# Designs tried in a protein design run: designed miniproteins, single chains. Part 4

Each design is a single chain, and the fold is of that chain. pLDDT is the mean over its residues in the fold that is shown.

## One batch from the design tools (miniprotein)

Design m107
Fold by ESMFold2-Fast:
Structure m107 (fold): chain A 92 residues (1-92)
Amino acid sequence: SSAEAEIAAREAELRARQAALQEEVEAGLDLSDPAVQRRLLLAGLGGLEIVLEKIELGLLTPEEIENFERSLREVLKLTPEELRELIEKLRA
């Protein structure tokens, strides 16, 4: 489906962004800069953002959604809605 192709493209784009960011960090990117910290957080949260997109597109089973929500609560202390809001805020 076009939705699955869209997600595959998003996953490839995220991997490219993470690789580029790793090279910038190795080149001496200022980790104390709030703008840099936002870029790092967005790259780190990118996999979770793709899961949110899969939920919106109806690509996940109820069990997969429940497992995601449980892991998100236990590890990050966030709901899916709070995660979406955090990502939107970091992009602003």
Scores: mean pLDDT 84

Design m108
Fold by ESMFold2-Fast:
Structure m108 (fold): chain A 66 residues (1-66)
Amino acid sequence: SDEEALARAEARGQAHLPLIRENNEAIEKLDELGLGDLDSRAEVSRLVAQGLSAEEAVERVVKRHE
């Protein structure tokens, strides 16, 4: 039913909330460091999606530029 489909969508959304927060924090930190270019943003988003924290993802991208 539509109600069951909505409940499942909400459950999936809740499971993805930590990932969304980590991604947003990583992007914000990249912008603060002057590394907010499209490629760097895409790279941190991929790293966060792979299970890295915002801090770890940003550190890896920064290391690539050093």
Scores: mean pLDDT 74

Design m109
Fold by ESMFold2-Fast:
Parts: C-alpha cells; structure tokens; sequence
Structure m109 (fold): chain A 90 residues (1-90)
C-alpha cells in the first residue's frame, strides 16, 4: 500500500476532525475519509469512516483492530494540525 495524499480539517465549534487519505492498493486508487467527533464529557468519541462510498458509524470504544488503527492515525493528524495552527513555524 502507498499513501498518495493526506488532508485534515478541524472544526473547533463542532469538535470534529475530518481527514481524507488517498492511497494506492494493487494499482488501484482508493480514498478513505474519517470523521471524529470528540466528546470531552464522555468516555468515547463518535467515529464515521467512509471507504469507497461506504459509510460506517461507530465509537472509539469499539474493539475492532481496523477502527483502532484508523483512530490512532487520525488522532496523530489532528494533534499535528492543531500544533500547526496554534504554533505555526514561519
């Protein structure tokens, strides 16, 4: 698998992170979109994944390995994006 592009957008008012990843698998271009809605008052966040036009909705408490991997990648992306917006380089 090869990652072709990544983008992230954070909406502070909605506390929602949306990321879009384009990747190549077996010579075919695929797109993965992940939306996380953070709930600081709850033990779990809402996660929505759209793969090739299919949308699946679940929470960060899900035991699925795929969900866990996607969540970790998206959380890293949001942290980097917030740092870039708050403490820009030059």
Amino acid sequence: MKILSESAHYDKEKQTLTTKTEYELDGKKRTLEVTITYHPDKPADDIEITKDGKTTKFTSSDESAEIYVVQAAVEKSIALRLLEKGKAKK
Scores: mean pLDDT 63

Design m110
Fold by ESMFold2-Fast:
Structure m110 (fold): chain A 68 residues (1-68)
Amino acid sequence: SMEEVLQQTEEFVDYIEEDVRRLTDPEQRQQLLDAAELYLDEVARRYPELRAHLEEMLERLRALVEEA
């Protein structure tokens, strides 16, 4: 279901956020962001109804990468 997909995606983003916060190498942080962006784009393509939520998640990740 879309609800299960959203939950799985939120868990994925939470793991990425944790990893970004721990990493000090900007190249590794950027690689994680790039991977997350590709994954979120794929989810949005399959579930357009989730696009707004996915965009918010991506914005959170981008902010963390820029700040870290």
Scores: mean pLDDT 81

Design m111
Fold by ESMFold2-Fast:
Structure m111 (fold): chain A 66 residues (1-66)
Amino acid sequence: DLPITKELLKEAAEIARKELEAAIKAGVSESVLKYMEEVISALKDPEGFIEKLEELKKKSEELRKE
């Protein structure tokens, strides 16, 4: 068990949740909102996080090129 890693993931999830709320209020695109939801879901699953790291990176790059 890596308590420092879990603490960082919890902090990141809290920040991401606040950013998602702000993005919804600002009327950000559905693509960005879906990406933000996926990031939050990944951060809530520490065991699955590593598996999704590569996937999230690819999605981030696709959104930048859109």
Scores: mean pLDDT 72

Design m112
Fold by ESMFold2-Fast:
Structure m112 (fold): chain A 61 residues (1-61)
Amino acid sequence: SSEILQLNLKQPYKEELLKSTLPQQHKLAIAQYLQDSPISVPSLVSFLKKEEVAYNENPPP
């Protein structure tokens, strides 16, 4: 979705969010968190992988 590209985030954050398999709404929530609490790109990659695993183990109804 183009929404992530329109956010006021560092380009590497946008690239990693776009690569993620998480639902759009979940990605937008993470993006909002990153605006307030920026982390390193490797930390974001690790966080997204952890979130993807958690989502796959406990998908929302």
Scores: mean pLDDT 77

Design m113
Fold by ESMFold2-Fast:
Structure m113 (fold): chain A 67 residues (1-67)
Amino acid sequence: MKIGDVILEDGKLYGEFNIKTADGEKVVKVEIVGDNNAAALLQAGKAAVALSKQTGGEVYVAVRPAA
């Protein structure tokens, strides 16, 4: 089981997802664009689901604000 982080940098969200597949571990980074954090989080969830289906892995998303 792998947990992906959503990183907030300079007002943009980036999703870094660690996906565990049958063939091994894969890391995918996706830029998330939206009008606000809620919209960006929704896009992050959609991206995680799409990546999970594409690789057959499990993805969980957590949000971390910029310090």
Scores: mean pLDDT 56

Design m114
Fold by ESMFold2-Fast:
Structure m114 (fold): chain A 94 residues (1-94)
Amino acid sequence: SAELERIRRALEALREGMEKAKEIIKEAGGKVTEEAREAVYEGAREAARILGLSEEEAEAFARAMADPANNSLPEEVEARLEEAERLLLEALAA
């Protein structure tokens, strides 16, 4: 129960970052800018902080979520949140 609540709060932080990135991309005419990637990175770092991940785990997670190879961020927010939940659960199990 307490751990599920922490995961929920972490996913909310990541969702906020992704929604900010979506708006930045929309304002940039569909271009995934550095500002949009930074918004995802900050959301992911906050999610990792909420879960108490190490600095190394938090950095790895944030870099994976903000990876410029994943330019589908604004179209697949829910799929990316599902992947993030899986990664966060794996980190908690380690």
Scores: mean pLDDT 75

Design m115
Fold by ESMFold2-Fast:
Structure m115 (fold): chain A 71 residues (1-71)
Amino acid sequence: MSDKEIMIEILKKAGLSEKDAELAAEVTLRLIWEGKDTAEDVKKALIEAGLSEKDAELAAKALVEAGVIRE
């Protein structure tokens, strides 16, 4: 729960809406659990989950800069 909330805050600071940040955090946590923690895999999964290409790119970049995902 706390890890998801921290991730939502990072994504909101990157420019995502609260709803999109929550969705992105949930998708990203699932991918990390599956061992798919690359920026490209996260970006693709976020677009498939319903984020715009721009928001998916912002999310992936912010998560790499925060050290949450790798590549």
Scores: mean pLDDT 81

Design m116
Fold by ESMFold2-Fast:
Structure m116 (fold): chain A 103 residues (1-103)
Amino acid sequence: MEVEEIEISTKNDGDTAEDIIEAVKKADEEGKVAVFFVTEDSDTKEAGEYLEEAYLKYPEAGAATRSAAASINAIDAGHKLTEEERKKIKEEALKYYKELKES
C-alpha cells in the first residue's frame, strides 16, 4: 500500500476540513494512505482545528491526522522536519492504518 503525501496550508484560505476529507477519500479510492504535513508558514492552531473537524466528520482520516500532529509539534518547537523524520512519520501512519483494518 502506497502513502500519498499531502501539504496543508492555512495561508490565503488554503485548506479547510472539507478539503482534508476530500483528499483522504481520493487517496483511499486510489488504494493509498493519506499523510498530511502542515507547512511552516501555517497557523498551527488553525491547522489543528481543521484536522480535528475532519477527523470528527470522517474518523478514517485518523492516520492522516496523526501525521499532521507530528508536523504541527515540529513547527511549534521551531524545528523543520528532515526527510528521515518525514519517512518515519509516513511509516507510523501506515502502521496505524493497518491496525485499524485488522480490527
Scores: mean pLDDT 75

Design m117
Fold by ESMFold2-Fast:
Structure m117 (fold): chain A 98 residues (1-98)
Amino acid sequence: SMQEQLERAYEMAKELAEKYGIDLEKLLEIVRLVAENTPEALEKALELHFELAKEIAEKNKDEELLELIKKLEKIVKELLAQGEPLSEALQKAVDELE
């Protein structure tokens, strides 16, 4: 049921926030935007994902991961600005970094 799915998603988000020191409000906003499933909402969800990923890397003092996340974010944002669809932008950015 939808209610059980929402409660499970909330519990998982809370567990992840506590385990990794993640901003719970940002994580819940990402879940909401993904559920909205519009191109604009998905782009905003992606931006919040990059913000959370950078915060996690900074809290763990993982400078290599932080720089990798920043580079991925820059490439994805540049491709989106050029009119690439989100899925293509993500694939091309990953391919450039691998």
Scores: mean pLDDT 75

Design m118
Fold by ESMFold2-Fast:
Order: sequence, then structure tokens, then C-alpha cells
Structure m118 (fold): chain A 70 residues (1-70)
Amino acid sequence: MEELYEEALREAEKLSPDAQRIVKHAAEMAYEAGDEEALEIILRLVKEATPENEDIYATLAVMVAEAAKR
């Protein structure tokens, strides 16, 4: 789980500062919730994100993290 979290943080570094901040917060929420599946989904979203769609992918990452928190 820690490795997934660290990889998500590393992959997020390629995004804009605003998207990076949002994605890192989503990954932190999923990690604190202990939800490995949510972290895997967030990591996949970050890997697929481009400058054109990073806002949408960051929003999806937050939605995944919020579901993990419930």
C-alpha cells in the first residue's frame, strides 16, 4: 500500500501544480482510509492524465477517495 501511495505521488509530479495538489490530497485520503483498491484506481487515473484532461482526472481521483472514506 505504501508503494502504491509513493508511486501515485511520483506520477502526480508530471501534472500542473493545482492538479498535483488535488491528486496528492486524494491519494492521501485513500491511503489514510486503508483502501488499496482506491489507491490503485487513483494511480491509474494519474498515469492516464494529460495536460488537456488533468482537471477531469483530478476530480475523478477525489471522487474515488471520497468513496473510500465512506
Scores: mean pLDDT 82

Design m119
Fold by ESMFold2-Fast:
Structure m119 (fold): chain A 60 residues (1-60)
Amino acid sequence: SMVDRVEDALITSEAALSGESPAAIRKRLSDPAKQEELRERSEKLAEAARIGRETARAIG
């Protein structure tokens, strides 16, 4: 899903910024509260991306 893709992108970005592997970030985020927070952020970003795609389709 788009939400899963955004979540993966957020994990990859955090890994790049911290110098850790994506697997290490996922392990650090194994706390259910952290997973819920990440999911909520991913859902908001996925919705923004959907709106952007709809706008691009209207222009193109």
Scores: mean pLDDT 76

Design m120
Fold by ESMFold2-Fast:
Structure m120 (fold): chain A 76 residues (1-76)
Amino acid sequence: SELEELRKKAIEIFKEMSDETINLFLDIVSELVKDGEVLTKEQLDEIAKKMREKLSPEEAEKFKKFVDYLKKINEL
């Protein structure tokens, strides 16, 4: 299914991101959401903006692709 393909792509790009990128993402998420809450589209957009300001251009591009896949999953 398209959902399974998108999930696979999201996992693949997540594994390609640096530990610094992953840790920064998790830190920002922990500030915006409490344990067990679901990220909204608006929160994902805010996280993506903050990440673009702090990451190298290469890592920012990887993170953008990751967020794009997450948004596509949420649209299904």
Scores: mean pLDDT 76

Design m121
Fold by ESMFold2-Fast:
Formats: structure tokens, C-alpha cells, sequence
Structure m121 (fold): chain A 74 residues (1-74)
């Protein structure tokens, strides 16, 4: 579970890094979930708990990258 959460975090951070610095919180969350679902689709043997770990990690990673970009604009 931890390893999948960490992989999700990496995917979410990468997805958010590709978005414009002025992207909305909604756009950031959408990109994070899209990246998580692509990974999940490539790994159909994941349990429900493992799938949720990837999604949760992606949301956190994307949120932290978005926050970093917002602070860097100051």
C-alpha cells in the first residue's frame, strides 16, 4: 500500500508540474485523478485498497506541486 501511495504521489506531482501555474484547484485534482486512473488501468490486478492508495497519493502529490508553484510566484 505505501509503495502504491508513493507511486501515486509521484504521478500526481508530475501531472501538476505539466499544468500552467494559474491552473485551478479543480484542474489540478482532475489531472491527478487522470494520471492515477491511467496507472490503475495498466495494473488491473490491483485490489480496491491499492487503487485508492494510488488515487490518494496522486491527489496529495498534485496538491503539493500546485502549492509550490503558487508560492514561487510571490
Amino acid sequence: LRELYEEGYRLGKEAASKLPDDASAFEVQRAALEAAEEYIAAHPDLSAKQKEAVRRGAILGAGEEHGRKQLAKR
Scores: mean pLDDT 79

Design m122
Fold by ESMFold2-Fast:
Structure m122 (fold): chain A 87 residues (1-87)
Amino acid sequence: SALEKALEKVVEKFKELDAEKPAKNEEDVRELAAEAFEEVVNMEPEFVREALTLQSEAARTGDPELIKRATELANVIIKKLEETGKK
């Protein structure tokens, strides 16, 4: 699928970035993920960092409002990944 192809490219770019400058903590992982999304799908790094942070907080707390917001941001990312994978 288009989504899977785009995700594979993001994961490959993440691995390349991690090989150059290995992540030492959770914040570094989020930064590398944001940079990989920026390079592969042209997403703003700050948007990706916010989305990843909200996903983590929603999972940790189970707060319905955080889950709703995290889902909204995740849907934007999924749509962008699908558009990228179609090329």
Scores: mean pLDDT 80

Design m123
Fold by ESMFold2-Fast:
Structure m123 (fold): chain A 82 residues (1-82)
Amino acid sequence: SALDVIADLIERDVGVPREEARELATRYLRGEISGRELRALALSKAFGVPVEKALELIEKYYEGKISLEELIEELEKIQKAK
């Protein structure tokens, strides 16, 4: 199903536990969160950073202001600083 595919991608690519990945996928498919919010929430859970910081970085990535590598580096930097 679409839910299982999205949950698998979140678990595999970001490292969020399956149960949490399924909850995020469900919210996305219900239209409760956008694709950007889904990615930000998944990264927030994976790196243990505030969702607002993950969302800020995802927005910069979508705008072409930072690369995926720079996005991950900033998340790791925030994680290590706390």
Scores: mean pLDDT 80

Design m124
Fold by ESMFold2-Fast:
Structure m124 (fold): chain A 80 residues (1-80)
Amino acid sequence: SALRENARAALETAREDLLKLKEETTNEEAKELIEKGLKLIDEFLAQIPSLSDAELEAAMQELTAKLVEIGKKVYELMKK
């Protein structure tokens, strides 16, 4: 389905972006937050085949919100 394909593509892109940030930062707390985000993405990708479309949509919204908060904290730590 387009929803599943779009979810996988978005998560793979987010994963690549987080890996780049991890390579660029020397801040240990930022690296730990990035690793937490990567773990959330990997766990979600593994779960996608078992979710209904409605469950997938709701779970994607929750994951996106968590990743946004992680990203904000990472950028604030990198500014210190």
Scores: mean pLDDT 83

Design m125
Fold by ESMFold2-Fast:
Structure m125 (fold): chain A 105 residues (1-105)
Amino acid sequence: SEEKDKELINIINEFKKKVNELAKEMQKDPSYAEAAQTFDDIINTSVKNIKETIKEYGAEDTLKIESSIGVLEIAVSVAKKLLPKEYQEKVNKILDEFLKKVDEV
């Protein structure tokens, strides 16, 4: 449904916003600026891909959506390793909240 598509896109946009804000905070430390930018770029690419999947297949295509979310989870798991441990914990919390909200749609 169009309503379910919009709801899922809103959840994805909130996830992206939280990740971007975290990356911006980390960029305040020159030691982490490059890692923060790389992390943000990887996540923005993954978010773009999942939004394109929703547009092509719709949120009700459970297999396509779950597969796309799985790819995002893998991307986050790899990319967060570029970050200091304290920021990895913050990324984990943001991802867990995102996955919980997706399951409620």
Scores: mean pLDDT 86

Design m126
Fold by ESMFold2-Fast:
Structure m126 (fold): chain A 68 residues (1-68)
Amino acid sequence: HMTIEEKAEEIVEETRRMLAEGRPVQEVADWFAERFVELWKEAKTPEERKAILRAGAEVSELLDAASR
């Protein structure tokens, strides 16, 4: 079974893949927001929450870059 940290990393990689495939930024952002909320509800430790926040920051940078 995947850890929260592993799930967070997978979400970042999937975001990168979707953007590389040319999916609309808004569609990718909406998908990410849904995944982020799900992971945040599952998180129980500070380390898990920190991993999710780092993933969120990385995804935000990817979405900003793709919007230019």
Scores: mean pLDDT 84

Design m127
Fold by ESMFold2-Fast:
Structure m127 (fold): chain A 71 residues (1-71)
Amino acid sequence: EEETRKALIKALRDAFNQAVKEAKNDEELIPVLRKKFDEVAAKYPEHADRIRELGDQAIELLKKYLEEKKK
């Protein structure tokens, strides 16, 4: 449980860093990030619900930030 929590946090952090490196611009960041979070959910199917929830929250925060920046 403790081990799983740390593994999920690390996986999500690595997924985010990978998405930032692969995305060529801000418009590509969201779809790449969603894809990477889906890959993490596939690796941890018993925790897919939690991973998707956290991923959706991160994507929503990023969307709001990018929309704010375009004003």
Scores: mean pLDDT 75

Design m128
Fold by ESMFold2-Fast:
Structure m128 (fold): chain A 59 residues (1-59)
Amino acid sequence: SEAERERRLEEAAQTAADFQGLSDEARERMLRGARRAVANHETVGPDAGGGGTFENAAP
């Protein structure tokens, strides 16, 4: 059910963005990062607490 996990992350990011009043661009960036992190985790295996490093993905 990796697809379910990915979907949950996307929805969580959307909800969080709305809660903090983030702009559409910030929301998209957050979703993009979350989606990529899930894909990487499934491909490279279990990452022990690696907070997916990103380049200025947050405002």
Scores: mean pLDDT 62

Design m129
Fold by ESMFold2-Fast:
Structure m129 (fold): chain A 98 residues (1-98)
Amino acid sequence: ALKTPEVKALREKALAKLRAGDYIGAAHFWEKSAELAKAAKDYTTAGERYVQAMQNYELAGDYDKASEMLEKAGEAYKQAGRTKVAEELFERSKQLSE
């Protein structure tokens, strides 16, 4: 994981939103954190953070966004060479779009 003040601030903001019951807000901060990790070519961390965003969208009942995050997580894990994990995440994405 990136150990910068910006990454720490995004995690703290996500956790604050989660504690307030703002799952959409929490998901947005995790998604932004994943985008920063992807820009740094830290694809494993990007995948993990997209999964965190997915979990918060799922808690909010936004299954379309949760499915989208699983797709992005799968793409990140595929770029990290984690093909089996990527396949599992793509399958879960399809199940959520029912």
Scores: mean pLDDT 83

Design m130
Fold by ESMFold2-Fast:
Structure m130 (fold): chain A 76 residues (1-76)
Amino acid sequence: SAQFEEALALLKEGRLKEAAELLLPLVPDFDETQLRRVVEALRESGVAPGLLRPVETAPDLAAARAALTELLQSLA
């Protein structure tokens, strides 16, 4: 979606709070590809590896979405 691509662009600019606010309502509908793209963008933006670990080590898609939601809420 346009909102998803805008949020990824904001992550590249280091605008973590604004990106998180745009991403939060989209997380429930994220597939594995979208989750991977967000995690990669967060890593490249300088988010600490330890904060990404719960998302990266989640046992399934639902757990990964929940972990990403908690991370994004902490950034917003």
Scores: mean pLDDT 88

Design m131
Fold by ESMFold2-Fast:
Structure m131 (fold): chain A 91 residues (1-91)
Amino acid sequence: SEFEKIARELFRKAAQRIADELAARGVDPSKVQLRLEKLDEENKTITVLVRADSPELAELAVQAVKEAFEELKKKYNRPDLKVEIKTEIVP
């Protein structure tokens, strides 16, 4: 479905953005993990889980997901889509 295609593209774009930001900062990529936790087509909601070793890295990842999501909503003309971002800090 287009919804699943958008969800996979969101994951790919957000993961790449996070990887680029971590590389620019000299941070080990293992310190941030991104997961597609739930795809709810009926409620048009993509749920993403961010796991990070610090609150600062979690916030970086959350911003990357939000920015990628807004770009995709515009690209596909889907203002009805929602993203839910869950965070876990794992030191």
Scores: mean pLDDT 88

Design m132
Fold by ESMFold2-Fast:
Structure m132 (fold): chain A 64 residues (1-64)
Amino acid sequence: SYEDKLLEQAKKFIETLKKHFSKETVKSAIDTLYQLFKKRYPDNPEVIEKFEKLKEEALKELDS
């Protein structure tokens, strides 16, 4: 779906940021993406839940 493609693009973007930027910058970018997904899909809990899982995994990796 289009939503799944956006989630994949968000994941790739975060992975790219992790290679080049500080933890603080990456965490800020993740929060910005989360706010954008909530604005774009306020009535789609499935997409938000998928993004929250992606966010949680990314944050765990940053704190490792």
Scores: mean pLDDT 83

Design m133
Fold by ESMFold2-Fast:
Structure m133 (fold): chain A 73 residues (1-73)
Amino acid sequence: MKEENEKIEKEIEEAVKNKDAKTLAELIRDIYARSGLSNIELRNIASRGYSALVKMGHEKLADEAGEQGARER
């Protein structure tokens, strides 16, 4: 579980570094679909990704990613 969380965090950081809004949104959606809000560590990682998308000007994409992930699980 800890190794999996570290991998997801690295993927989020790489997407932010590359300014890849599409990949970042997909990663956020996947986090919410898999774990919901029950895992504080994953929730914090997803929150960082959301903030990065908002700073890039993709607020609608960030909101849609969170909502879609919640609906899938």
Scores: mean pLDDT 73

Design m134
Fold by ESMFold2-Fast:
Structure m134 (fold): chain A 80 residues (1-80)
Amino acid sequence: TSVATVTITIPNFEELLKKYGEEAKKALKELASLVSKRIEEQGGHALVEGDTITVTLPGASAEEARAIAEEALKEALEEL
């Protein structure tokens, strides 16, 4: 049994802060919720600590977990 853990930092977060200002914090919280939903659909769990999202994917390799986390983040950004 293997468990892969990936830490997500929002890409271009500084640009999001410049573009949306205070709304960026609300967007981050919403993105975290959307990422959590996508990760759960893949059989994993996501934990939000401050502005950091930690993804845990049981049974995935490190490479698979990274790809899944990146795809979940992409989908969350598109949904936002």
Scores: mean pLDDT 75

Design m135
Fold by ESMFold2-Fast:
Structure m135 (fold): chain A 76 residues (1-76)
Amino acid sequence: SEIEELQKEVEELRAKLDAAIEQGDVKTAVTLLQELSKTAKELARLAEKNGDFELAAKVRQDLEEQITKLADALNA
């Protein structure tokens, strides 16, 4: 399904972003966060449209945590 495809893409983007942060690759990390934000927002929108408010809330929370993680890494 479209939701399952977006979930897989979000998972892959999160893994790549975490690796970029660990490596100190700020430029790649920022680009990956922009793509993750875009894909995660689309996933949350489709989840809400399908009545899956729990998935939508989790996706948004996970995105906020990832933004905080990158911000903390940039300030270290």
Scores: mean pLDDT 86

Design m136
Fold by ESMFold2-Fast:
Structure m136 (fold): chain A 70 residues (1-70)
Amino acid sequence: DDIKKEFAEEVKKKAPQLSELIDKLLSDESKTMTQILGEVQRAARKYLDASTQEEVLDLSVEAQKKLMEK
């Protein structure tokens, strides 16, 4: 849960246009972190420019690494 909140905050800082999507994904308690990462990556590819997409994808990779280190 803390990892989800930290990831959401960082994505909102890099891509504020995804804030509504992030809030909806976090309110859906059935969504795992992996599913949230997938949805955010799809939205980034659709709505963000190439450089911002790469930053969001990097954040997704770092969040996934943190989950696997536990």
Scores: mean pLDDT 78

Design m137
Fold by ESMFold2-Fast:
Structure m137 (fold): chain A 71 residues (1-71)
Amino acid sequence: PSLAQLEEARAALDQEELDAGVKRVLEEELERAREEAAKDPSKRVALEVGAELRAVAYELDVVLEKARALA
């Protein structure tokens, strides 16, 4: 989809539900990252960055699915 279609899809989503979903994924992934970092503290920063990227990927996937539903 084009950037304009993604923007339209994002505007059509329930922002509160989207924000809650992103927050849930971020919290789950950060908890997993902290558990792994406890085993190897040298990887803590990389694991936490990975958790944040997975939350961003979740948001993108939700927007992409909405764009496909609107097409």
Scores: mean pLDDT 81

Design m138
Fold by ESMFold2-Fast:
Structure m138 (fold): chain A 66 residues (1-66)
Amino acid sequence: MISELEARVEAAQARVDELERLLRDGRAGRLPASTIPGVEEDLARARRELDRLRRELDRARSRLSS
């Protein structure tokens, strides 16, 4: 279902955006320095998940649109 994939892409994008904000806040000294590597790892994983979901959505759209 395309709508399900679109919702998952939106959720994954929101997670990436939040982790990017958190990383900026951490680098600005608003978080303990010990949390920065964990946020960077979470961001890398979130970006990979977003890319996977976007490719899946593109393939689903291609099946419906030629």
Scores: mean pLDDT 80

Design m139
Fold by ESMFold2-Fast:
Structure m139 (fold): chain A 90 residues (1-90)
Amino acid sequence: LSEEVLKEARSLGFSEEDIRSVRAAHPELSDEEILELLREEVERINELIRNMPSLSEEEKKRAIEEMVERLRELGFTEETIAEVEHRLEE
């Protein structure tokens, strides 16, 4: 990973461990494509946070479970997944 991509990804709130983990999970993607993937996931998380007040408790639980599963499939660390889950439960 280039220093510029690491700096940009960290500005999105991801740890260096997460950035490297996602990069290792996707050897076919360029650094720019990894950064775009990270941006898309931040947007999805922020959208879910905005929509949380309009969801039922059952819908919230399902949405959180789906987000957690997606982040795990993308190669994010369990530490970051737990942090995202906590943020969504607020």
Scores: mean pLDDT 78

Design m140
Fold by ESMFold2-Fast:
Order: sequence, then C-alpha cells, then structure tokens
Structure m140 (fold): chain A 73 residues (1-73)
Amino acid sequence: MREEGERRLERMREDLRGLVEAYERGEVSREEFLAGLELGLGMLEQLEKEFPELAEEIEALRREIEEERRRVA
C-alpha cells in the first residue's frame, strides 16, 4: 500500500515540476499557475488521509507548493 501512495506522490511531484516549467516558459498564466497549485494542495490533503505513513514526504511537497505560491503572489 505504501508503494501506491509513493507512486501517487511521485506523479504529483512530476505534475508540479511540469507546471512550474510551463509557467517559467510563459505557457500558462499566473492565474492558471496559482489554480494548479491550489488543486495540488487539495490532492495532497486527500493523499495524506489515505497514506498517513507518507506524512513527512507529503509535507515536504506541500511546503514546495506553498513556496511557489508565495513567490508569485
């Protein structure tokens, strides 16, 4: 079960990386970027409820998303 959570978390990290790169390239607007970050935070809350054993890894990614959000706000 932890392996399933780890795969989901890794996909979320890849999604965040792609979103940041798309924003840096000007392929998404600031509003679209912020909306994507908010969606990611909601998905992490759900993942933590399903896989509490990944709380530390989830919190690390949540902090990265919050830092990106503060950087562009």
Scores: mean pLDDT 84

Design m141
Fold by ESMFold2-Fast:
Structure m141 (fold): chain A 89 residues (1-89)
Amino acid sequence: SKKEEIKKLLEKLKNSEKLSESAKQALDEILALLPEMSEEELEELLEKLKEAEKLLKEGKYEEAEKLILESAVEVGISLGLRLIERGLS
């Protein structure tokens, strides 16, 4: 499943010694939010995480970190808006 692919990729990225503590925390937050994500959100997230892995392999660590942090913010905003729309506290 896409969730399993994303989980494996998140763990792989989190094990990188080239990522900051902030980026690793963002990966942990994305992992925690996976059960709440739609198939469309999972597809978009998977593509962004694959790009982050590619950037790390190319030595573009700053760009990879920015993409990871932006992905975590996007996921958090999307889920927060859905909770507000549903009237959940």
Scores: mean pLDDT 78

Design m142
Fold by ESMFold2-Fast:
Structure m142 (fold): chain A 101 residues (1-101)
Amino acid sequence: SKEEMDALLRRQLERLRELLERAKKLYEEAKKKEELTEEQKKELKELILELEEELGLARIVLALRRKTGLENPELEAELRRLEEEARELIKEIEELLEKHE
């Protein structure tokens, strides 16, 4: 049903928001350091994987909604915004990792 699909999308949005907030905090803390430990580099790489996994799940949910015709334009727009934010954050983390080898 539309209600069930909207509930699934809302849960996905909540998870992605929570992950993004945690990721931003870790990135800002890492960005302030003159050098990164091997442990910190590993943590940032694992964070990229978590973001990529959540983006993959978000794409599946969006594709399922389009296929079933049970669309919610407001929630889908919010999901796309969060996806874009996550992609930009991944790039910033990758650039930080490259800077620190």
Scores: mean pLDDT 82

